# Ledger of designs, part 52: designed miniproteins, single chains, continued (3)

Each design is a single chain, and the fold is of that chain. pLDDT is the mean over its residues in the fold that is shown.

## One batch from the design tools (miniprotein)

Design m9794
Fold by ESMFold2-Fast:
Structure m9794 (fold): chain A 112 residues (1-112)
Amino acid sequence: MALEELVEAARALIRFLREEGWEELARELEERVKEAVEKESALEVHEAIAEAVRWLVENGTNEQVIAAGEILLEKGRYDLVLYLAKEARKKKRFEVAEHLEKLIKEELLKES
C-alpha cells in the first residue's frame, strides 16, 4: 500500500478518536504519523495505527473498537482490521473480535 493511503486511514482514525473524546490518544497518533511521514516510512505509520488501536482494545468500549475497525475497513486496511480482531481476541473481547472478523469476511465475499 502507498504511504498516502495509509496516512488517510490514520487521519480518519484520528478524527474518530477526537469525536469520541480521546484527545490525548489522537494527538499521540497524529505526532507519530507526522514523524513517520517526514521519514517517508509507511511501516512507521502502520505501527502508529496498530499501537493506537491496541490501546483502544485495552481501554475503549465494544462500540468504539468496532467503529475504529469499520473506519480502517472503509480505507481498505484489512491487515489492520485483522490485527485489531486478533488483539481483541487476545484480550478475551470475543464479541468484538467475532464482529470484526465477520466484517472482513463480508467485505471479501462482495467481490467473489
Scores: mean pLDDT 84

Design m9795
Fold by ESMFold2-Fast:
Structure m9795 (fold): chain A 89 residues (1-89)
Amino acid sequence: MPSKLEVKVEGDKVTVTFLNTGESGKYWVVLRDKDGKILASKEVEAKANEEVTVEFDIKLEPGEYTVVVYSADVLGPPLEKKFEVKDPE
């Protein structure tokens, strides 16, 4: 299961990095808005103790968002991180 989750927002790109401290397998990385609507998702394969970086080529409006990482192969609770996109003015 992933245990560390970082999100960076730079222009029209959202970069998600997580450390897989669990089993090797497939993981879903999902970007959601404040209402829980899925805006983007990617399936990635991660080995045990691998740091995985996923990039979403998406422009977000100012507001609150959530990134969720969950295993596709192993039943377990998702890892979630809330983040805020500020108006660049």
Scores: mean pLDDT 76

Design m9796
Fold by ESMFold2-Fast:
Structure m9796 (fold): chain A 88 residues (1-88)
Amino acid sequence: SEVAELTARVEELLNQPESEERLEEIKRLVLELAQKEIDYAKENLEKADLSEEEKEELKKKIEEAEKLLKELESLKPKEVMELIRNSL
């Protein structure tokens, strides 16, 4: 999956020597991961075969992911790296 591929790329960068360029790349990839999660949830929300309960769960996931994306966008690259280290 795209999420798995982006996650693997972040993990690879975390194992390489720290530099400003790597921190900026990590932040960029993390923002891409957050956006892909939002896009996937929105796509699923539009499916006619979803139950009302499934739609409510996806709406909450979208809201949480959008909040996370806004928070990540405001963080410095080093702060994003530290969050990802704690999440992996």
Scores: mean pLDDT 78

Design m9797
Fold by ESMFold2-Fast:
Structure m9797 (fold): chain A 96 residues (1-96)
Amino acid sequence: STLETERERARRAAEALAREAGASEEELRETAERLRGKSPVEIVKEAQALEDLRERRLITAAVLRLAAESEDLEELFDLEVAAALILMHIGILKIE
């Protein structure tokens, strides 16, 4: 039940960020599939190299979509930590 609860939370977070980015379901899916073979560290490094806020939000949404598809809590939390690190770098202005 914990895994299912955390997957649902990740799915809702991915949907919210994709909406904020103005991303289509297709764009989100394609980005998630591109990231599927990458480590959390590689994803964070790629996101930090991006200067476009929309692209950073899209990659974060895709990471959370992958978290929502995770088969275990360790994989899910590793991806959520990656997403949090990307969001902290984007959002000194959004820690309210």
Scores: mean pLDDT 80

Design m9798
Fold by ESMFold2-Fast:
Structure m9798 (fold): chain A 81 residues (1-81)
Amino acid sequence: ASVPVTVRVGDSVARGTADRVPAVGETVTITVTSGTGILRPGDVLTVEITEALGPRFFVGVVTAASGAPELVGQRVLIVVE
């Protein structure tokens, strides 16, 4: 089942759905459902999870981004709603 998340990459904040609950060492795919700036509804982020800061707070690195290729290699914060 998809998991509702909020993501922050640099100054961009968006809401979306992750294909799984994030876990360190795994890759998650996030479909953006709402956002302003560089992340737009329908954009898809692929994120490699590097850290768990809490039960709902994760850090990762963007490995692919549709519509926003400049985000690849950036650190992302993921908050599970």
Scores: mean pLDDT 82

Design m9799
Fold by ESMFold2-Fast:
Structure m9799 (fold): chain A 93 residues (1-93)
Amino acid sequence: SEVLEKTKELIRESAKEAGVELKEEDIEKLAEKLVNSGVVTEENLNDPEYVKKMRDIIIEGLREGKSLEEIYKELVKLDIEEGVKELREVVLG
């Protein structure tokens, strides 16, 4: 899957920026979890602003020593918050 490969690259680049070494197995597990849960989609990977927000969460989480499970939960929260904003703009704008 191209979405899966791009998600793995996003995590890998974020880890390098954070100065944290991640095992490829852990990168793959996080990427699969993000794609299979719908947190990362082809649509949001084509949004540079959303990609920057995801990268920021991963970099900051890794620098703070958060687990990949904690980082996953923060990315789920981002996805929910962005979905709520879109609904408000459609209903109230």
Scores: mean pLDDT 81

Design m9800
Fold by ESMFold2-Fast:
Structure m9800 (fold): chain A 94 residues (1-94)
Amino acid sequence: MEVEVSPELKEELIRAVQSLLEMYEASGRTDIILDLKSGRTLSVLSVERLPEETILRVLMKDKKTGKKYLIEARIGKSGDVLELKIYEVEEVLP
């Protein structure tokens, strides 16, 4: 189920996924965890490299509610976020 988030959270997530991709590109590691000022934690699940874009899949955990979300970000070769989709996860991802 796709969810909409506030404009402020969307902007924080756009910056966060850009930072996660930069960290991945610098280290080559996917075991990256980023804590957000809003009380959410992001964990990289997968990085898919395509010729014109990178698809970054991230698990977001909301510390206040305990809910988990899947974030799918499409990032252009220049680093611009082309698309950001957020899905509520009803089952625990492994």
Scores: mean pLDDT 80

Design m9801
Fold by ESMFold2-Fast:
Structure m9801 (fold): chain A 100 residues (1-100)
Amino acid sequence: SLEKAIKEAREKAKELAKFAEGSEEEKKRVEAGLFLQIMYWLAGGEQLTDVNFPPVPQWILDKLSSKPLNDEELTKKIRELGKELEKRFVSIEEIEERLK
């Protein structure tokens, strides 16, 4: 389900963001970018490569328990949010609400 995918993506993004460097805003931006990449993988089964965020390692994506959603409209929405996050700060909470 979308709700299960969002929850798992949030938990994994938080774990990975522990290694982020910089200001608190920069760290939150990294966490949001990781969240979007995990959600993009779950939505379309692909890595998000057309945005300037650190890639999530494939072995982490392969360990996700959520089934792929195969939702093309969701992948488009995530791509747009990724482009927006490059230009301004968007919180994970805002992203979650906009994906629902």
Scores: mean pLDDT 76

Design m9802
Fold by ESMFold2-Fast:
Structure m9802 (fold): chain A 86 residues (1-86)
Amino acid sequence: MGINPMTLPTEVVDASDLVDYLRSRKDDISLVYDYGVSMGGNRATVELVLEMKDGSKVRVLAVADSVKEAYDALSRALPVLEELGG
């Protein structure tokens, strides 16, 4: 009963917007819990799990047209993720 505590809020962005999304949220983000690339039948996604400064966790899905675009987006985001981690 009540709200399911296992359901993470999920934000969906375009892979090209991932860096701008992270920059806009950097003051609210405490750390990066996990990140990776996953493939669907027709798309690839960069998946991030972020811990916010209030202790909540947010799942971010950055949708790409290809696996290469997803890895390129993640590569561009890594300097921002490192800045958030230290």
Scores: mean pLDDT 76

Design m9803
Fold by ESMFold2-Fast:
Structure m9803 (fold): chain A 86 residues (1-86)
Amino acid sequence: SITVSVELKASSADTVLATVTVTNNGGPVNLSVTLEFSDGRVVSMGDVLVDGKPATFTLEVPKGQSVTATVSTVDGSESATASASD
């Protein structure tokens, strides 16, 4: 089963650093990761292979926004979402 978490931390006067962590407790799986911002902007992070170790990525985002991370298996059989607000 897949899980996702999002953490926002202050980075600059105008931005926060978003850290997205994806885990899978099964064997190797290809996951698609998408970030959606409260302003309606959507960023695809592409496909990532998760093999027993958490996959993490970071992105600077404008202050005052919420970020929702959606992670799905490439075949669509499983999905998970998490969000954080600045």
Scores: mean pLDDT 78

Design m9804
Fold by ESMFold2-Fast:
Structure m9804 (fold): chain A 57 residues (1-57)
Amino acid sequence: MASQETLDRARALVGPLRETSPHLPGGLVRQIAESLAVGEAEGDEEGIKASLELAKK
């Protein structure tokens, strides 16, 4: 399910990275938000963590 809370979670995950790496691509933010929506529906957050791991490298 997609909600404002899902977007807030995506922002919380990417926000600190954006401050450290201002060049973080906008597509990655969208990908994380979509992963959060899918993960929430399936009850699986592992994919979300994988996306975040890629972003911080």
Scores: mean pLDDT 60

Design m9805
Fold by ESMFold2-Fast:
Structure m9805 (fold): chain A 71 residues (1-71)
Amino acid sequence: SLEELKKKIIEILLKYGLSEEKANEIADVLVGYKQSGIVPSKQQIIDLLKSYGLSKSKAEKIADEIMPLLK
């Protein structure tokens, strides 16, 4: 379900030290992609995470954890 997907994405983001506010905003964007039938590339997820102030290295690690959930 989309609710379970959102929860899993938030849990990953919180484990990497993001605030609940940022984790919810990012999860809503990614869930929106899934609802629209869009499968974002790893680079698109990295670019999204970087737009929220994450370093490239941290964004790459998070993207690797999130990508399997979006397939």
Scores: mean pLDDT 86

Design m9806
Fold by ESMFold2-Fast:
Structure m9806 (fold): chain A 65 residues (1-65)
Amino acid sequence: SKREQLEKLAETGAKVLALQLSYETGLEAEGSYEIVDDERARVTVRAGDVERVYEVYADGRAVEL
């Protein structure tokens, strides 16, 4: 289903974006996601005092908020 695809995209996005933030900062990074609706999820990544929020779409696009 589109929701299952979105959940997988958001989970993968959280992991990838957290890994990127960890690489950029040299700190441990954590990623989390929240499903907003059937077409959108929010991904939040944090490393130390740095926080980034992304909107992830069912088509695989991610946009930093």
Scores: mean pLDDT 84

Design m9807
Fold by ESMFold2-Fast:
Structure m9807 (fold): chain A 68 residues (1-68)
Amino acid sequence: DAGLAAAEARGQAAADKVNAIMKAVKENKPVDESISAAFVQAVLESYRANGAPEEDLKRLEELKKELE
């Protein structure tokens, strides 16, 4: 199941990046330049679809605006 394995690998990498972003925001650290507004947008759409708390969605939307 090459498609599923590739999607899961990309998902794991994205999850690791999201965890790093959320940790950096919590600790008032800057996010790396490799993090794009498009990436944050994809994370926001995913979290919104999965019923994430509104506070988390708002933080992601603010981060997206900062990176624009």
Scores: mean pLDDT 68

Design m9808
Fold by ESMFold2-Fast:
Structure m9808 (fold): chain A 76 residues (1-76)
Amino acid sequence: SSGERGKRLLALASRYGVSFATVRELAELVGTSPASLRAALPKGPVTLDRAQVRELARLLREERYDAADALLASLT
């Protein structure tokens, strides 16, 4: 669900201290606006590029949360 995906995204972003070069696809995935998602997301020292954000969005859409966690762990 969009609510579950949103909770997972925020938890992962906080855990790994990551920022995102783009949030449009993630915002659509979690059912919010890009501006609202940017306001909710922490600013971390590691910024995911557009390709990495697309892969994260794909894993979250497929509800592959363990794979999403492993992806962010590999990038930090």
Scores: mean pLDDT 84

Design m9809
Fold by ESMFold2-Fast:
Structure m9809 (fold): chain A 107 residues (1-107)
Amino acid sequence: MTPAEEYIEKAREYALKATEYSKKAKEAAERGDAEEARRYAEKAIEYGKKAVEYGLKGMELSETPEEVAKAIGAALAGMGDAWGAVLYAEKAGGGGEELRKKFAEAF
């Protein structure tokens, strides 16, 4: 495993966590639990940010176009799922402006 692959693997793990919390935010929103949806969206932002940070480090250490593509893919997946979680929380009435601000500060 190359040093780039270690960072890419971590980025993918954090992206998967962002996906998990995005799904939980959606489920909470579907139940009308605005506060729970907001808390899960905050966790999705946290893990999405880590996916981007580790993805960027993976890119920096990448020696092949394939490693660069994997690193970028993990970063974008984490960021996208974090944004999806924000939108689900807003739909439930959970902290739209403050969550958008947290997202903007994270990315």
Scores: mean pLDDT 87

Design m9810
Fold by ESMFold2-Fast:
Structure m9810 (fold): chain A 90 residues (1-90)
Amino acid sequence: MKKKEEARKYLKEKADEISKEGQANVDAINTELAAGQARADELMKKDPAAGAAELSTFQANALTRRRQFADELSKKMKEAIDEAKKIIEE
């Protein structure tokens, strides 16, 4: 029977959920990056060294959050793909 279609439906549903969650995470990180970039740009005009330090600080914070979110989404996607393959093989 249509195991390939059922696997595709399952993967599509899970991918859509992960995509929605990923978009929300990206939006949160983009807010932090935009604020940090604007602040760094203002400092760069007055003191390039101070601007570079501020840039480094906000990038470190954004990178930490981005890494945490990316790791969680990556795990969910790998699980979804693995389960879809099992549906085809069964």
Scores: mean pLDDT 79

Design m9811
Fold by ESMFold2-Fast:
Structure m9811 (fold): chain A 79 residues (1-79)
Amino acid sequence: SLRERLERAIAALRAAIEALRAGDREAALAALREAQAELPRAAEFPRLIAALEAGADPEELIARLEEIIEQLEEGLESL
């Protein structure tokens, strides 16, 4: 269901944040790809993956991921 896909995407994004805080870019990339697989039409994920691969600041990525998680959690409440 859409609810289950959103819940899995949120879990993957939280894992990406933890990986970024740990300095594990490979684990963060894997987690972002898992989130993208759950929400393949979300344009933000390909751009975030590209930014992380290009060496973007982990703190800026974490802030953006936290914002996306809030938006997805609001979406869950609407279901």
Scores: mean pLDDT 86

Design m9812
Fold by ESMFold2-Fast:
Structure m9812 (fold): chain A 70 residues (1-70)
Amino acid sequence: LSALQKAKLHETQKALSQVSDLSEEQKQAILDLALSAPDDATLKDIVDELVKKGVISEEQAEKLKALAES
């Protein structure tokens, strides 16, 4: 993994650990998308894509974005 991918994975895992209403499958989907996304993709881009795919709700997406920006 690149340094940027490792940083993105770490921040994503940190955000996921603070959101208790996500299933294990939802957490895995978020991590998989984060790892496959371009290096310039933000957590917001990843989360928005998951909402479009119906993997997470808009409410869950807002919680993750808020935590990632903290």
Scores: mean pLDDT 73

Design m9813
Fold by ESMFold2-Fast:
Structure m9813 (fold): chain A 68 residues (1-68)
Amino acid sequence: SLEEELREEIAAMERLAAEETDPEVRAILQKTAAEARRLLEQGDLEGARRVIDEGKRQVIAARSARAA
């Protein structure tokens, strides 16, 4: 289900944040996971999905800026 998929993605983001050494990427992961979990608790599954997708885009952008 979408709810199960979202719970797994949030848990994965929380694990990544705990092991992330880049403070900017860590902050994005922490903020994204917290916001998505809040929306999921409110029953806003579509909102949680959008927050996770936006957070992933922000992580990619931050990593791309540091890859050079």
Scores: mean pLDDT 85

Design m9814
Fold by ESMFold2-Fast:
Structure m9814 (fold): chain A 55 residues (1-55)
Amino acid sequence: MKLSKEQADAAAKAAASGDRASALAAAHGIEVSTGENLKGASPEEVAKAARELAA
């Protein structure tokens, strides 16, 4: 699994803008890359998880 700059950027943008759609897009990227299922998480949790994984 490769966590790219895109994962970190998506998470940062979602958190900064408060954009739910961006957070959901980041979750989908993480799900594909890491196999984690974050669809049920809140936008903030999704953004946080993306940042943690991308680091």
Scores: mean pLDDT 56

Design m9815
Fold by ESMFold2-Fast:
Structure m9815 (fold): chain A 76 residues (1-76)
Amino acid sequence: SVKEFYQKAKEEYNRLKQEALSLSPEAQQALQDALKLAKEATDLALKTFPNMSDLQKEGMLYAAGAEATRIALAKL
């Protein structure tokens, strides 16, 4: 369900965000830059699908943030 997807994406993002707090200041800045780009790309993509519900949009943003964080952590 959309609600289940949203909750799972939000929990995963928050878990990865906590892991990122242990990084150096330079690594944290690189992670923040990656998250900003991921959000901007997701926001642009969501403008292509204007009929998507707010819950679906928020779920997609959390999922994108989680994936960006996972990739950044793997490369740092």
Scores: mean pLDDT 75

Design m9816
Fold by ESMFold2-Fast:
Structure m9816 (fold): chain A 95 residues (1-95)
Amino acid sequence: MSQEVVDKADEAMKYAAMGRRLAGKDVEKAIEYVERATRYALEVAKSEEGRGQARVVAGELRRYSRELRATSPEQRKVGDAMERAAEEIERELEK
């Protein structure tokens, strides 16, 4: 796999993790980070080499979403954004 694809996948994972961490502190910023993670993951998904890494990112977003659904209504909004992000990435992978 190319280093560029790996670097973008790493950025997607970092932003997803930051969104999870900020969900209880700053919902708006957490959602911004989920959107950034989604953009990186979609670029990775469009690369044949990156399809596996994009699936990993989508899986991690779904895992974080499930964790956040057991929390406050505010954190659940971030979880909902993560679930939608995972669905968008998976849709790109079906092309």
Scores: mean pLDDT 85

Design m9817
Fold by ESMFold2-Fast:
Structure m9817 (fold): chain A 72 residues (1-72)
Amino acid sequence: MPPPPMTPKERAFVERMLELGRRIHREQLDEDEQIELAAELLGAEPETIRKLLENEDWEGLEELIRAAIERL
């Protein structure tokens, strides 16, 4: 049997991420604009996302993603 499909919430999050990626590409958004959109998607402040990326805090970023999925 193939692995179970993503949960509906995980799939909804992936769809939002794909749309965000398409918007970034279409509008040629810079790094600051990308961080702002990611912060809105994750329900966090842009400064929080920036600090996580600067510190390579992938566990903190994963926690924000998990919380965002739970809200869907």
Scores: mean pLDDT 77

Design m9818
Fold by ESMFold2-Fast:
Structure m9818 (fold): chain A 95 residues (1-95)
Amino acid sequence: PPPSLKEITQAVRDIAIAVLNTTSNRTIKLAKEAGDKDLEEEVKKLKKELIDLYDKLEQAKIAGDTKTVEDLTKQIQEKLDRFDKLYEEAKKKVA
């Protein structure tokens, strides 16, 4: 049978979470090497928040709730921007 919208949406979410796991683990390792416990905890908190938002985004997409998709996409982008800044900060502290 052809892939369903639900199957495609779930696959996209799974890929996003896999990328997040890889990048967060890298940043956490750098934070530990720098001895920055606060940075480590902030990365862990952002990862948890992003996973929750990706779950909500999946449900909103399957339901066709365009407004919720737009709102969640903005929240995800904000947290991803923060996450990237934490990665750059961690790299600078180890170098």
Scores: mean pLDDT 84

Design m9819
Fold by ESMFold2-Fast:
Structure m9819 (fold): chain A 84 residues (1-84)
Amino acid sequence: MMGPAEVTVLEGDLAPGARVEVTVNGETAVGTVTSAVEISPRVTLAGIRAVLGGEEVLIGVGVYGGRLKTGESGRGQVLAVGPA
């Protein structure tokens, strides 16, 4: 089972193309938001791609209460790991 991830928005809102700081198991990298879908009026599901330790990591983040903005952090889950 993949571990939790911490995601901090570096630029803009948590939206496709935004840059984020991703921390997984003590390793930190800059990732990119690949998708963001509002599944209800105040719940957004975002997908993030990052490269950590030479592997491509896909992370999902659910946000309740609106979008994460620049400087805000949310908790995510590692969904997949593969070759970069």
Scores: mean pLDDT 73

Design m9820
Fold by ESMFold2-Fast:
Structure m9820 (fold): chain A 77 residues (1-77)
Amino acid sequence: MSDAELRRAAALLAFSDDPARRAAAREVVLGSTRPEARLEAAKLAGASGDPALRPFLEELTGDADPAVRAAAREALA
């Protein structure tokens, strides 16, 4: 998966109005071994303010990467 594809997935997860596209993007972001995509997704989800993304952010508070956990906690505040 390219960095551009991961960034696109993060943006689709946070801002798409298509639930199926959001679900597919969520799987790509959470399935990535690279923390950069999850970090970007946490920041974008926080910026969107969409309450549907709160469970996703709560899942990221348990992420292996400490920067991802911090971004998720900030987004939930």
Scores: mean pLDDT 78

Design m9821
Fold by ESMFold2-Fast:
Structure m9821 (fold): chain A 82 residues (1-82)
Amino acid sequence: LKDLINKMLTERIVKATVEQAKEIRPDVEFSPLSVIDRKNPGEYIDTLALDNFVSEKDVPFLEKLIEGNSGGEVRKKLKEVL
């Protein structure tokens, strides 16, 4: 039950993050992938699908955002680098 609720909340957070990314980079197509963040208990991080990025250079960006950041920090960094 707790995992299902957290998954649904994370999915909504990621959809909002993808919408913000599309506002910053409307030329890029984004799709989320779901990843469990073990550094933040009860939190799940969805990442952006690699196949939907314009360049392979976006891969290191996504990897760094997944490493040790909450959803809110991911959104903030996404706005700063996109």
Scores: mean pLDDT 46

Design m9822
Fold by ESMFold2-Fast:
Structure m9822 (fold): chain A 81 residues (1-81)
Amino acid sequence: GLSEEQLRELVEKAIRDAERGRKLYEQALKDNADGSTFASAGLLRISGSAGGYIALRQAEKRGDEELAEKARKAIEIAGGK
């Protein structure tokens, strides 16, 4: 499994990718951007979601409730909820 440090890094990356992807998607909608901008936003959101799900499973196996909560937030942001 992941070390605690690797798990923290994965959670932080998942949150950053989710937030960047969501922000880019919302800005693209507002600006009537082209499909390439929406594709870039989608890839970041997929990165945030996938990283979040992997991190959530690892955090739950370790009993790390704080990191599990942060991983769930990454998934939520990436999913647009």
Scores: mean pLDDT 83

Design m9823
Fold by ESMFold2-Fast:
Structure m9823 (fold): chain A 66 residues (1-66)
Amino acid sequence: MYAEKARRAAETGTAAGAAEAARHAASGILQGLEDGREAARAAREAGTAAAERAGEAAVASAEASA
């Protein structure tokens, strides 16, 4: 009885603890995600501009070689 209850509590505690940690992490991540998302968007826009410049350079090189 007690062993089964203790095992279930441990299993529930482990699963519930993991779920609670995941929810807490998700809440913190959601808040940090908004800040990080704005930073990531700025970085991605910079990356897109760099990729476009690389593409333009490749096209210019191909045109110059023609």
Scores: mean pLDDT 65

Design m9824
Fold by ESMFold2-Fast:
Structure m9824 (fold): chain A 76 residues (1-76)
Amino acid sequence: MDALKAQAVAVAQQLYAVAQQYYDNSTDDLRQQMDALQAQMGAIYRQMGGQMPSDAMRYVQMAQQVIQQAQQRAAQ
């Protein structure tokens, strides 16, 4: 359990880091990397029986906010 929780946090942190890079320089490659990391987070969520550690969820929410801001800027 602890190893899977640590993995969830690590993947969530990686998603947040890639989202920040996408905000600074919006490329299709970075968007695809974010989509892949979001899919990986979904798989971890399933393995954990539908419950995520709070730290991982916080990083996922921060990443989603950054992605939304980047998309809003690109849409103008």
Scores: mean pLDDT 80

Design m9825
Fold by ESMFold2-Fast:
Structure m9825 (fold): chain A 87 residues (1-87)
Amino acid sequence: SELERDLAEAAEAAKTVTLEKVRENAEKAKKHADKHGTKEAEVKLAYEILLELERAGVSEEERRELMKELGISEEAFEEAEKRYREL
């Protein structure tokens, strides 16, 4: 059905817009975290981004890609994921 395909494309477009907004907010937050210059600040930044991506229903693979694009270390992301799972 044409309608079903159009709805799927609309859903993907809406997800893309949400991801773009998350990226913009994350880039601003990273500038603030970088001012602190600590590993803990990077982990907290990764944690906040992870919460937003979880809320948006973003896949684990897409989350990892976004973290790499933002220059967040794999160690900080893994620590943030661990903290999220323990809550």
Scores: mean pLDDT 72

Design m9826
Fold by ESMFold2-Fast:
Structure m9826 (fold): chain A 66 residues (1-66)
Amino acid sequence: STAELIRRLAAERGLTLTDEAVALLAERVGSNEVAMRIALAELRRLLGDRTTVTAEDVRRVFAPLS
């Protein structure tokens, strides 16, 4: 499933996502693995040394530039 793929790719980067974060990321990227990898790389940068990704973190990554 898309959710399982997201969790696996996130775990490879030392990240865990809340269920809400997984749902939101899946909605934004669908089955596009390239988009998943890009989003997870940006989330890793956004979190610094933190390992838990929230829905707010996902929204921030997909926010338009002001």
Scores: mean pLDDT 82

Design m9827
Fold by ESMFold2-Fast:
Structure m9827 (fold): chain A 86 residues (1-86)
Amino acid sequence: SMMEEKRFREEVERQGERLRELLLKDPGISEEEAERLAEAFREVLLEKGLVLSDEAVEHLAEQIVKLRRAGFSVEEIIEKLPSMLE
């Protein structure tokens, strides 16, 4: 239904914003990088028709930070996002 679709989209936006906030806690991630990662995350959730638990969003943020510290670019991490949510 339209109401169910609206609630799903609102939850995706909430989880994207939560991921952005968690990523910005790391000084190695810029505001622009965090927003790009959050936008890509929202797109993957919409495409897969999925929402995560709050714990899963926190775990994803930790994995992204580890990849950035290991020298992976934001673009490379975005390409990995669909497989990280499997």
Scores: mean pLDDT 87

Design m9828
Fold by ESMFold2-Fast:
Structure m9828 (fold): chain A 68 residues (1-68)
Amino acid sequence: IDLRPAKEFAIGHIKGAINVPFSELKERLPEIKAQYSEVTLSGKDLEKLQEAKEILEEAGIKVSLVKA
């Protein structure tokens, strides 16, 4: 899951990544829970990556982080 804005994702991303901008993460959380038990998060902002990890782990999703 790529937490960058959609414009940045459109320029280039890891093959197979899905775009979920940080601002949309909570809104799209039920979709993510339905499809994934484990996700890898990527983004430029370490603070947002850590917050997103906590949100997803509280929802029961296993999270790995990669700095993009």
Scores: mean pLDDT 73

